# Designed miniproteins, single chains: the designs that were tried, part 57

Each design is a single chain, and the fold is of that chain. pLDDT is the mean over its residues in the fold that is shown.

## One batch from the design tools (miniprotein)

Design m2095
Fold by ESMFold2-Fast:
Structure m2095 (fold): chain A 68 residues (1-68)
Amino acid sequence: SMEEVEKLKKEIEELMEKAKEAAERGDIITFFQLVVEIGKKINEIKKLDEELGKKLAEEVGREVEELR
């Protein structure tokens, strides 16, 4: 449902904030663990809405690459 998608989007945003903080302090292990969790949530969105999940994967992927 759209409500499930909105919840997953919020969780992804919270995980991205934590990933940015981990990257800033050089905590590479925590950064990669958070990126994996973000990927899992994007895959759940893809099951509910393939187009939105693909768009979010591209957007998040770009942000993750900019942090490295």
Scores: mean pLDDT 84

Design m2096
Fold by ESMFold2-Fast:
Order: sequence, then C-alpha cells, then structure tokens
Structure m2096 (fold): chain A 57 residues (1-57)
Amino acid sequence: SALAKYADESKRAAHETGQAIRAIGRLLDGDLDISEDLARMSEDLRAIVLKAKEKHE
C-alpha cells in the first residue's frame, strides 16, 4: 500500500540521514578515512558525503 511504502521510505531516509551525520561528524573531527561509513551507504547518500568531504579537504 501507499502508506507502507511511505513508512519504508521514511525509515530509509532517517537511517541514511544518520549515516550522513555520522560520516560528516567524523570528517569534522579530523578523521578523513571514512571508507567504512561510505561502504555502508546508498549510492546517492555516498555522493552527497563525498561532496561534503571535498569541501573540508
């Protein structure tokens, strides 16, 4: 159903946001090796985090 799809998308978005915040937090703390975090992310979220990393390098 549409409601079930929305719930799944919301849970995925929350999880992906958490992963992005964690990776960005590590970059801000000076940890430039976020390979493990990147490996656990979706392709779209990985692209966003990599762009953020480029701005902090």
Scores: mean pLDDT 66

Design m2097
Fold by ESMFold2-Fast:
Structure m2097 (fold): chain A 61 residues (1-61)
Amino acid sequence: SKLEEEAQRLIDEIKADPSLSDEVKENLILTIESALQKYKDDEEAGRKALEAIRNYYERLK
C-alpha cells in the first residue's frame, strides 16, 4: 500500500542516519511497524501516526 511505501522510506532514512544510535533506530523502526499493524485497516490514522513518528524523529536531529 502507499502507507507501507511511505513507512519503508522513513525506515530507510532512519537506518541511514549516522547521528542516531542503533538502539534509537531499533525503537523508531519498531514503533513504525507497530503503527502499521495497528492501523492496517485505517490508512488515514496510519498516515497520521507515521507523521507523528516523523516529527519525533526530526526533533532528534
Scores: mean pLDDT 85

Design m2098
Fold by ESMFold2-Fast:
Order: sequence, then structure tokens, then C-alpha cells
Structure m2098 (fold): chain A 70 residues (1-70)
Amino acid sequence: DLRERVVELGKQAGEAEKKGDFETAGRLLEEAARLLEEIAETEDLSEREKLVLYVTAALYRAAAAFLRSL
């Protein structure tokens, strides 16, 4: 389940961030963003639901870029 993978990646990213492993945290958030976009593209969802997924993915990418800049 892609949604379960997104949740697990987010949890792993949080643990990496707590340990100061910002590179790993950023990579995991980028993978989670990719999966959110895949869900939006492959599942039969409303335009509103797709928008929420794309916005969430964009926020994850922004967070990843910030963490990798540290």
C-alpha cells in the first residue's frame, strides 16, 4: 500500500532528523513526496483530493531541501 509506505517514510524521516541525520531525513521525505505524486496520478481521486496530495508532496520536497541545506 503506497499510503502505508508514505506514513512509514515520514516516521523514518522524523527519527533520522532527531538523530541529526539531515541527509537521510531529506532523502526519505523526497521519496515520500514521489509516492504522494504517484498516488495522485494512479488512483481515481477527485481534483480536490489530488490537489491535497500534490500540495503535501511540495511541502515534503521543501522540507527535504531545507534539511539538506543544513
Scores: mean pLDDT 86

Design m2099
Fold by ESMFold2-Fast:
Structure m2099 (fold): chain A 70 residues (1-70)
Amino acid sequence: KAEELYKKGLEALKKGDYETAIKYFTQAAELDPNYAEAWYALAEAYKKLGDDEGAREALGKAQEAAKKRV
């Protein structure tokens, strides 16, 4: 389920629908908080909207999630 939401977010991101991308990536990351890819994609979507604070927070969570897999 998290992977499906992540793919929907990527589709929205490719179309430039950054608000929809944020929605799907947030849902994917909430279903699997250790899904680093979802957090990295969320940071990218926030950056595209000019939300530097949101992007920084999401990037921090992505890095933490990635560390747990090492």
Scores: mean pLDDT 81

Design m2100
Fold by ESMFold2-Fast:
Structure m2100 (fold): chain A 68 residues (1-68)
Amino acid sequence: MEKANELRKKGIEALKKGDYETAVKYFEEAIKINPTAESYALLARAYFLLGDDEKAEEYIVKAEQLNG
């Protein structure tokens, strides 16, 4: 849990800096440790900001499936 939370925080920091590719890497690592709806939603957001609408849609669907 703690490792995944740390990676998620680093991903959010990368998003704030406009480092969307770095944010993707941190969120992917967080998901490998602990897949959560929040982590998938953040990954989808990072891909959307990169202009990868197909991957953004894929991961938002995964986030929605985990929430209900």
Scores: mean pLDDT 83

Design m2101
Fold by ESMFold2-Fast:
Structure m2101 (fold): chain A 63 residues (1-63)
Amino acid sequence: MLEEELRKKLEEAAKKAVKENDPILLIKEAERLKEEAVAAGLSQEVADKILGEIVDKAKEELL
């Protein structure tokens, strides 16, 4: 999984979680996507940064 693919998948998960008002769905999907990306060869540091940025942004929307 490339950095761009992880970012897109996390953004889609965040949009769905915000629409459904389900922060647990966001956290669960974000962790799973991060693990898949790292297993596919993405750096742990890069994956953690992308996850943190997108989850933090979505948490603001979820209130």
Scores: mean pLDDT 77

Design m2102
Fold by ESMFold2-Fast:
Structure m2102 (fold): chain A 77 residues (1-77)
Amino acid sequence: MLLEEGEELVEKLEEEPNDKELVERAIETALRLAEEGRYEEALEILMRTLELVEDPELVARVVGAILRVIGLELDAR
């Protein structure tokens, strides 16, 4: 469910790149996946989002989310 929601958000971002609300929802979905221990799926959604966004502010937010997910994965080891 969360992975499917994230994939749908990325597909919408392909049509509407730099949509702030879609980027924020993709980040939220990825962080929820990470909270469930699904770090690989969380990073996949964030990396695909990063490839689509061009706004420097949104890029910074996605990179910050990626670093947070990596930190959570390392703490879980």
Scores: mean pLDDT 79

Design m2103
Fold by ESMFold2-Fast:
Structure m2103 (fold): chain A 60 residues (1-60)
Amino acid sequence: APSTREQILRLIGEILRLIGEIFDLELKERQGKATAADRARLAALQAELDRLMAELRSLK
């Protein structure tokens, strides 16, 4: 089984990846180029980020 440290590093990596995707979609929205699909994707990624942040908080 991965150590707690390895689990934390994996979660941080996933969180950083999601933040990057969210940033790109929010930038697209601010530029008025976001489609309905982009807005739906942004909402889904924000929900996934909240889930991963909660998972990270469960690791002490």
Scores: mean pLDDT 83

Design m2104
Fold by ESMFold2-Fast:
Structure m2104 (fold): chain A 65 residues (1-65)
Amino acid sequence: SVGSDYAKKAAASKNPKSLKKLADKVVELKDPEALEIFKKAVEESTNPEIIKILEEAIKKLEELK
């Protein structure tokens, strides 16, 4: 799905600014597969800034259900 494709791109991003833009697009698309991709990305990330952006996107996706 388009949302999961953007979520995978966001999860692969190491630049916080680029990640924020991709994450916002994923939230807009409301794809349920994106939630699982972002949760996995949080578990695999060691960068606090990246984790914070992903957690904010997860929260927004949860609120849209």
Scores: mean pLDDT 76

Design m2105
Fold by ESMFold2-Fast:
Parts: C-alpha cells; sequence; structure tokens
Structure m2105 (fold): chain A 60 residues (1-60)
C-alpha cells in the first residue's frame, strides 16, 4: 500500500545517502538508486529486493 511504499522510499533514500557517503562501488550506488525509483513508483516489493541486493554487494 501507499504507507509501505513511503517507508520503502525513506529506507531506499537513506541507503543511497549512506552508499554515497561511504563511497561504495558504482554497482551498489546504482542498486540503491534503482530502489529509490521503484519506491517512488509505489513498488515497495521491488524496492526492498533491490535494497537487499545493494547490501549483499557490500558484503552485508
Amino acid sequence: GAAEAARALREAEGALQLAQALKASPETIDLARQAVEAARAGDAATARRLLREAMKSMGL
């Protein structure tokens, strides 16, 4: 629902800011950016999947 998408958006934007601040790989930053776009489109499930992929690419 809209509330889940809004929460996913905040989580994705936070992850993108952290990845940029930590100078993560371009691939990790791209995954976080794609998660933000998915969340803005209302697709919370895709946003969470992309966030998980970003964390995995960081070895988390």
Scores: mean pLDDT 81

Design m2106
Fold by ESMFold2-Fast:
Structure m2106 (fold): chain A 83 residues (1-83)
Amino acid sequence: AEKYYNEGLKYFEENKLEEAIEYFEKAIELDPNYAEAYFNRGLVYFLLEKYDEAIEDLEKAIKLDPKYEKAKEYLEIVKKKKE
């Protein structure tokens, strides 16, 4: 899971958003409780203006880690952008 997550981060940094999603999906498939993978996939969806998918992933990250302050902050930002 961690190897695919790190590859997803690399593609995200290179602004290869579709590849970033693919590797975060692989990380989540191997570890469905990987809060950081849901968080970063949600950020990529936000950049693609896929606000519903971004909200779903950010809410999942918070559910897996209720102390995930960054996920809570971005969830508020995405909800405001959707309106």
Scores: mean pLDDT 86

Design m2107
Fold by ESMFold2-Fast:
Structure m2107 (fold): chain A 66 residues (1-66)
Amino acid sequence: SLEELIEYARELSERTGVPLSELVKAAEEFYKTQIVPAGDPITMALALLATGGSLEAAVAYLKRHL
């Protein structure tokens, strides 16, 4: 759900320092399109969580690509 994606956005923001506004925007766009844009590590990290990936894996992915 969109609410779950927004909660993932909050957790990623707290752990990585990425602004919450950018993560929420990415979460809303991913909810609408189900597409991860090429070269967008923020939307990829959210997609990893949405498909049952761990928070640790998503945080590690995002930090590696920031």
Scores: mean pLDDT 83

Design m2108
Fold by ESMFold2-Fast:
Structure m2108 (fold): chain A 62 residues (1-62)
Amino acid sequence: AKELAERLAEEAYKLAKEYGVEKAQEILYEKYGEELSKLSEDEADLVSKAVIQAMDEAEAEK
């Protein structure tokens, strides 16, 4: 869970910085949507918070 959250947060940051938040969300959902659906609610919450924070940080760097 923690490793997955870190990986997805890092990728979300890079994608949001390169393509913008909207496109980054689309890419992440397509690539990891199935994997995320297999997580427990606690794990999914951890990953979601990490991804949102990373995208917010990328957006703030405009």
Scores: mean pLDDT 76

Design m2109
Fold by ESMFold2-Fast:
Structure m2109 (fold): chain A 68 residues (1-68)
Amino acid sequence: SAEEKLREILEEAKADPNFEAELIGKDTLVITSKGNITALIGLALRVIGDYPELSVKIEGDTLTITAK
């Protein structure tokens, strides 16, 4: 499910020292860069490629991933 995929991405992001990550409700994941914007963009592109059921948006140092 989209919720399970968001939880998988959350655990990956939490393990990465480049990111802070928080799940908001059941359908929205917010990932904030700690200074490595290239790592954040790389994560966003990977999510777009691998998870067509998820929507992504980058604003500044923040990546928002939402279930469609």
Scores: mean pLDDT 84

Design m2110
Fold by ESMFold2-Fast:
Structure m2110 (fold): chain A 69 residues (1-69)
Amino acid sequence: SEKRQRLLAAIGRVLAAIGDLLDARRALEAAKAAGDAEAIAAAEAAVAEAEERYRRAVEEFRRVAEELE
């Protein structure tokens, strides 16, 4: 089913985005523990990008789920 494939793909993107966000947050904690200002700034930017990807993935999942009702 095309609908099932679209839903599973959207779920997969949300799970991938959650993983990326958790990894980015761990990297930020590590950078803060090391006290490297440049590394902290880079890690904060990476967290912001991962949060935006997560929001977009959730929005896409909602759209796909609504289309399948």
Scores: mean pLDDT 88

Design m2111
Fold by ESMFold2-Fast:
Structure m2111 (fold): chain A 61 residues (1-61)
Amino acid sequence: MEEKIKEYFDKIKKAVENGASLEELRKLSAELMKFLDKNNVPLEEIRKTRKEIAELLKPFE
């Protein structure tokens, strides 16, 4: 589970490094959030992941 979350997060970071649009980054973050919801991830872990995504996308807002 944690390894798959890391894979999604790494995909988002790679997209940022490759100059992806804010729309693409939001789509990738939405995919990760949907994955967390479907896989019974604890709420605290979801909140932590959401905060990390928000910080990563902050320069694009």
Scores: mean pLDDT 75

Design m2112
Fold by ESMFold2-Fast:
Structure m2112 (fold): chain A 82 residues (1-82)
Amino acid sequence: MEKAKELHKALMEELGVSEEAAGLLTATLFLEDKEKNPYKINREEALKMPIEELLKKVKEKGFQIPPELKEEIEKLKKELGL
């Protein structure tokens, strides 16, 4: 998914996040279930949102990766090619 790779790069370049953390954050933002997503968006909303707005959400909420969803997020990270 091209937008996921673009967000991953932006997290590293604009926010100084490590490659591994950027991959996990990108997967977290692209969770399909809005209720599970700490940023209160779903994948469809993330795909329609500008990269700048996604970065703003990460800045405002902090680096949120739910530990209870670690396996789901790591699987999604691999599926996104991150």
Scores: mean pLDDT 82

Design m2113
Fold by ESMFold2-Fast:
Structure m2113 (fold): chain A 67 residues (1-67)
Amino acid sequence: MLVEPSEEELEELKRRIRRLMELGDKAGVPVPVLVGYVLRAVGYLIEGDMEGAERVLREAEEFVRKH
């Protein structure tokens, strides 16, 4: 298994983050909340934890879906 994300994995995460920001803005979620989720996901990526990053993005997507 790769310790660091592949280019394909990074591009997929970028797409998910962009979609999260677009949906969150449309749902009226405060920008600091959305940024907080993105920063947590990026923190996991810096540590090479792709699963942690994915989990945080999933939590953010669920939070937006509730609004």
Scores: mean pLDDT 76

Design m2114
Fold by ESMFold2-Fast:
Structure m2114 (fold): chain A 82 residues (1-82)
Amino acid sequence: MKEEKLKELVAEAVEHAKEGYEALEKGDYEAAKEHFKKAAEKAKEAAKLLGEIKGSEELKKELQAIVEKELKEGLELIEKAE
């Protein structure tokens, strides 16, 4: 089911973002950058799948919040650290 795949992709994106922040805390910027890139990639796949699901505007807004606050901020912190 498309909704189950969406939940899996979002969960994977969140997990990679979490690992990215943990790597940042340890000062491993290379590992953090790799995790955040993977998180962003999974989030993009979820967004594409979400576009195929009619009536999922609330889920789309939730995914956008994850991308904006968790992934974008993480990537910006890495860019600033470089």
Scores: mean pLDDT 71

Design m2115
Fold by ESMFold2-Fast:
Structure m2115 (fold): chain A 52 residues (1-52)
Amino acid sequence: GKKVVVTFKNAKADEVIQNVTNPLGVIAVPKGDNQIEVTSAWGSDDYNISQA
C-alpha cells in the first residue's frame, strides 16, 4: 500500500493509532506531534487515511 501522512488539529495519536491499526487493517506510525503516517496493512490503497 501507499503511505499517507496526515496532520491533526490535536495531538491525539494514541486514539488514531488504536482505531486504524486494528479495525481498518492499516498501520499508523507517529511522525511528529500532529502527524501520523498511515500505511495499508493489506498492501492495498482501499483505506490508508486516518482522522485528519
Scores: mean pLDDT 50

Design m2116
Fold by ESMFold2-Fast:
Structure m2116 (fold): chain A 98 residues (1-98)
Amino acid sequence: MVKEAKNYLLQGDYEKAIEAAEKALKEDPDNVEALILLAEAYLSQGDYEKALEYADKALELAGPDNPRALIVRAEAYRKQGDEAKAEEDYARARAALA
């Protein structure tokens, strides 16, 4: 269960959020929620490369229209200056939520 990772992320304790989410992935490597939480935590720390890696892996496992993974990937692209890729992922996330 990834509840601890999510609670740490909400409290701004990104290091503990990463540790808890990594532990969840060791138990279940296909845990999409843990991958999304890792992407969100790395994004919050400013590690945009790792945020993209985990968001991409979450989209591979959950399918291309997971809105949380798309939003994290879009924000990481925007932070890296890739506005075109960011807009594509935001558009996909909005379509999935509509």
Scores: mean pLDDT 84

Design m2117
Fold by ESMFold2-Fast:
Structure m2117 (fold): chain A 76 residues (1-76)
Amino acid sequence: SLEEEARKLAEQAAEYTEEGKAALEAGDKKAAAEYYKKAADYLEELAKVLEELGLESVAEAVREAAEKLRKEAEAL
């Protein structure tokens, strides 16, 4: 289902975000940037699924989160 797909995408985005934070705290900026980019990719896919579910405001917030992670990755 779209709801199950959304949940799995959200879980992967959260996991890669946490991996990115851990890498950044360890001083591995390259690994942190790659993890943040992966998290942003999953958030963008999540936003598409949320739009199909009619959750437009949630999809917008998720896209903003993805953009923020991409900017953080680019700054590293």
Scores: mean pLDDT 90

Design m2118
Fold by ESMFold2-Fast:
Structure m2118 (fold): chain A 74 residues (1-74)
Amino acid sequence: MPVHAVVTLPGASKEQAEKAREAALKVEGVLSAKAVVTADGAHIGVVAESEEAARKAAEAAGKAAGLPAELTFQ
């Protein structure tokens, strides 16, 4: 069953959020990734085929943005 998750990147800029979204989407088993930027940072909504793919997406997103990433399953 596909899993829905949010990757939170505190303090991320729009540019960092887009790099994070692109990196997450490139992870095997990730079906979609969408970035929302607010004053407090970015949230990347991820739909993945497994929890493992979602965790790899969070790691890739944080690495691409150069920021700590927090993963929350929905």
Scores: mean pLDDT 84

Design m2119
Fold by ESMFold2-Fast:
Structure m2119 (fold): chain A 73 residues (1-73)
Amino acid sequence: SELRRIVEEAERLAEEGRLEEARELLYEYLELSEEEKEKLEKVKKDPLNASEEEKAVAQKVLEKIQAVAEELA
């Protein structure tokens, strides 16, 4: 399973303290654009001041992550 391989590689990177690389690997597998990553991070840091459009993009990204989690289970 490609998903399992990506998760195992991300876990290995995280275990080595390479958390940014682990996150980038997962984001790449999810095919997140730079815009989607930026909006997700903005909503995570300041959800009260995020626009409706930014929240919608962040929600779509979270739904992709949830779908991956369900497929892995």
Scores: mean pLDDT 75

Design m2120
Fold by ESMFold2-Fast:
Structure m2120 (fold): chain A 82 residues (1-82)
Amino acid sequence: SMEEKIQQLRIFAEASIGMLRIHAWVLSKVLSEEELKKEIEKRTEEILKQIKELAKELNIPEEELKKILEEIKEETKKIIES
């Protein structure tokens, strides 16, 4: 169903953000604050691109995709602010 596809995309997004959080934690030990911010921003763009590509493949409605993208942006902003 479409609801199941939306939930699968959300789970993928949550897993991707979780991995970004782990990467940010590891990289924080070797990168400056400025370099870390740039890496998180770059990896966030990669995640957003992957989510958009998957949403297109799954025919996810634009309104649902918009909600998922906003959720990703808010969660990745929290990683930068940590």
Scores: mean pLDDT 86

Design m2121
Fold by ESMFold2-Fast:
Formats: sequence, C-alpha cells, structure tokens
Structure m2121 (fold): chain A 82 residues (1-82)
Amino acid sequence: MKTLDEILEAAEKLLSTPENLVKALGVDRLEKGDSGSVEVDGRHVTVAVIEGEITPDKAINAKLLLAVAKDGEVRLREVEIK
C-alpha cells in the first residue's frame, strides 16, 4: 500500500504545471481561496489555492496546500506552481 506521503508526492507530480492542475480539477481558472480535489491511488486529495492565481497558460505566485487523510492520519504538503 502507498503511504500518505507517497500519495501526496504523486498528487504533486500530477499537478506540477498550470495546464495539468486546471485539467485535473476540471476548471479553467483558479484563484486564492479556491479549492477542489483529485483522486490518487483511490484516495481523495484536497487541493486548496492559498496564494496567487492559475490559468492554463501561466501561474502567478501560486501556492497550493494538498491534504490527504485516512483512518485518523493526516498529511499536508505545500506546493509552489511556476
């Protein structure tokens, strides 16, 4: 079984570019305060935009907070999008 840290690493790789991020979340734009989710290895990963803005063409000072939880265990990861 993948650990929660491995799930967050896989989510970070999936969301590594502005184009991949908007595609994975099914949106055309993201701004600070927006949130969504992606499924990685059958687990729900919450994605929150904590800074900046993201379009398919570019990210401007964009930071995400990724969160995954299972059976009382929680892992958080901050990701910068460039």
Scores: mean pLDDT 80

Design m2122
Fold by ESMFold2-Fast:
Structure m2122 (fold): chain A 100 residues (1-100)
Amino acid sequence: MEEIFKEAEATLYLLAGRSYLEDGDYEKAIEYFKKALELSTNPSERAYALLLLGEAYMKMGKYDEAIKVFEEAINLARQSGDEELLKRAEEVLKKAKEMA
């Protein structure tokens, strides 16, 4: 089904974005994470992509943007019932608020 192909593409964009994040190319990381979010409908995958997007914003000193996407990640993690992802999202949100 079309949605399955979009989710596979979303995963590839997420992996590429993570690679750019690790390499210090935060602008490309943000671009690729946003592409992953456009293609993904899975709440857990979307929450994880938002966590990585927020980390990229944190690296750029864009703390207000990071807070916004971390709050969205928390909401999606709660919807998916992913307790580990929820805990991680709450930890990074607290850190972002301390930096703002």
Scores: mean pLDDT 83

Design m2123
Fold by ESMFold2-Fast:
Structure m2123 (fold): chain A 62 residues (1-62)
Amino acid sequence: SPLEELERLRERALERIRAGDLEAALRLVSEIVEHGNRHGVPPEYLQAVVEEVGDALLAALR
């Protein structure tokens, strides 16, 4: 389902951030946004995932 794929992309992005692979994490953020826009993910779910991953990225850059 689109929500299950969104969750897989979220988990992969957070894993890449924890591993210090910020280039892969940024690519996965682009994939999350593209997936959400193309597959009818409710905006509230997409926003929550983008905010969570974005916050983790900002924390990793400190």
Scores: mean pLDDT 84

Design m2124
Fold by ESMFold2-Fast:
Structure m2124 (fold): chain A 67 residues (1-67)
Amino acid sequence: KKEQEALNKVIGLILRAIGYALDGNREEALRTLDEAREFVEKNIKDPELKQEALALIDRTRAEIERL
């Protein structure tokens, strides 16, 4: 439950970052992804889930940086 709630928050941060990027606020989008990464590092202890969440954040960052 605790890790599932943490994952839901990470997904919410990723969606918010995408929203900022679509609004042209690239700097805010990248900062929001940095918040998501820090949240993963502090709140997700399962190594497989952590790697999956970090990979999603990294892919989202790469897409935003291409805009």
Scores: mean pLDDT 83

Design m2125
Fold by ESMFold2-Fast:
Structure m2125 (fold): chain A 66 residues (1-66)
Amino acid sequence: SMEEEAKRRAYELALERVARMANPTLEQVKEAVREAVEEVGRELGLSEEKIRRIAEELQKDVRLMP
């Protein structure tokens, strides 16, 4: 689905951005996730509510935390 594609792309984008950071804090990782979901969601034409839900879902995924 479009939502699953947005989640996958945002996850990959967030990981790429976090990998460029020196000693990222948990807050910086969460910000990177939110930013990536917003960018990908806007590009794919998702509603604000869907973007927020996807961001929340990815932020609770421990795989993105240091």
Scores: mean pLDDT 77

Design m2126
Fold by ESMFold2-Fast:
Structure m2126 (fold): chain A 89 residues (1-89)
Amino acid sequence: PSEEEIEAEISYSLARMIYSIVKLSPEASEEDKRALAELVEKQVERLERLLGPRDPRVAEALRMLAEIYEAAGDEEKAEEYRRLAEEAA
């Protein structure tokens, strides 16, 4: 695969891994969950640049990001990213 394809796969895998960690760690602080959400946000930005905004992996990563922000107590960002995920799908 190309460098671009490898980079996209790494970014998507990192987003999925962080999402899983957050979902399996309800005891984590809202601050820690927000920091993890920011890491996923950077991966989403990379995926959108590499794959374009309409790729299903971008939609899925945005959906995961919305759930992480919801778990972090940031309802405004959760709603924003949930909307973006629907637009990308």
Scores: mean pLDDT 85

Design m2127
Fold by ESMFold2-Fast:
Structure m2127 (fold): chain A 56 residues (1-56)
Amino acid sequence: SDLLEQARKLEEEADKLFQEGQKLATSPDGRKQAEEKFAEGKEKYLEAYKLREEAE
């Protein structure tokens, strides 16, 4: 249960990072920052996925 709760929190953090990245990506000046936000979000989703596998 703790693993599933941690996974949920990581997914929520990833979703926020993806939303921030999408907003930054609306201009060329924000592109590099958007890529960084997307990379962080992807990493958190991968962590959440591993926690869900452990919770099986």
Scores: mean pLDDT 84

Design m2128
Fold by ESMFold2-Fast:
Structure m2128 (fold): chain A 78 residues (1-78)
Amino acid sequence: MKYRLTIKAKPGKVGEAVRALWEAAKATPGVRNLQVTVKGDTIEAEIEADNEKAADALVQALRAHPAVESVTLEKVEE
C-alpha cells in the first residue's frame, strides 16, 4: 500500500530529520520505495508498506526522534 508522510523538522534540524527518515525506513520491516522531497522545514515522503502497522511503526520511530516536530501519515488511494 502507498502512504504519504509529511514531516516537520524542528528549526535548524532538517538535515537530521532527513537522515532519521532514511534510517527509520531501513530499520522498519515491510517499508520500501522511499521517495523524499524537501521543502524548507517540511519533508514529504512517499513509501510502500506491506500494511498499516508497518507504516505506523515508521511514524512512531520518526515521532520519537529529537529532530522531528510532527509527522502526518496519509494513505494514498487511486
Scores: mean pLDDT 82

Design m2129
Fold by ESMFold2-Fast:
Structure m2129 (fold): chain A 60 residues (1-60)
Amino acid sequence: MGELVEAVVPVPKTSEDELALLPGDRVEVLEEVDENYWLVRSLRTGEEGLVPKSALRRIA
């Protein structure tokens, strides 16, 4: 399993490569694409997409 992180703010889906998240949604980090965006999988929906890493926080 990749690293588990949690969305702390709402994330809108603005393109087909992005993933919409609600605050409290937990995601698995699949790939660190660049400095600003991670490819993640939602544990709630099973969907994959790009999310701003600034919207995510590591859960202990």
Scores: mean pLDDT 80

Design m2130
Fold by ESMFold2-Fast:
Structure m2130 (fold): chain A 59 residues (1-59)
Amino acid sequence: GALTKALLVKYAGLTPEEAEKIVELAKAGREEEAVKFLMEKTGLSEEQARALVEFARSE
């Protein structure tokens, strides 16, 4: 949702379009793809990326 998108843009340095893609992948249950995309764009660890994707899915 909107909160996860705002957090990804502000704190992870993603574009609004990249943040929206991650939220959409997470909501669609495509968790592995969301984690890989987030790691590729931000350099976050797999553990950190997974935590953000789970948060996006729960929102």
Scores: mean pLDDT 80

Design m2131
Fold by ESMFold2-Fast:
Structure m2131 (fold): chain A 58 residues (1-58)
Amino acid sequence: DELKKRLKEIIDTLYKNGLLSEEEAKELYELLETDIEKAKERLVELNFISSPEELELK
């Protein structure tokens, strides 16, 4: 549950920052309930890609 809560916070942050669409956030939340391992992989990939974009913008 601790891992699940932390991943949920990350998804929330990404969504609020506009790095995730509503559909993407919805699917990630669904994966947290169905397959946490897959949700974690997707989050890591998204964070890795998003980081360079954010740096370029700012």
Scores: mean pLDDT 68

Design m2132
Fold by ESMFold2-Fast:
Structure m2132 (fold): chain A 83 residues (1-83)
Amino acid sequence: MPGAEELIEEELEALKENPNDALTWTRLGAAYIELGKYEEAIEAFKKALELDPNNKEAWWLLSIAYKNLGDEEKAKEYKAKAE
């Protein structure tokens, strides 16, 4: 989807100025999920969670990414952290 690709570029530009923005990392990961780029999404969500481990949205989206990659055990673990 063109909008998700545009979002990725915008978030990457923002992260050049402020790499410690957990919300920007979460949005980057969500855009990667929309494009089916689950491994890149996982990397972005892990960075978001290093900055803000209480981000339930990032935990939930991380579980979705792992589920789509076939890692059901990690998907269940991270879904529990989203509660």
Scores: mean pLDDT 84

Design m2133
Fold by ESMFold2-Fast:
Structure m2133 (fold): chain A 74 residues (1-74)
Amino acid sequence: GGADAARSGAAASAAGRAGDSAGAATLNYEMFKEGQEAGNEAAAKAGKEGSVAGARGDSVTAARYGQLAFEAGK
């Protein structure tokens, strides 16, 4: 549950920092689903917003939302 969302968030942050906006969008979307399944509303919200940012080509914002979801998974 929470551990999976945290791993996806960390991976999304790393992809976004590397400039991979499409990869960051995909990983943030997986984190959104994992957050919903775990009942972690903060991780789910961050994943949804990060996936939208990554889909628009905003890798920096996508990375930031991945990091926020990782922090919310603690």
Scores: mean pLDDT 80

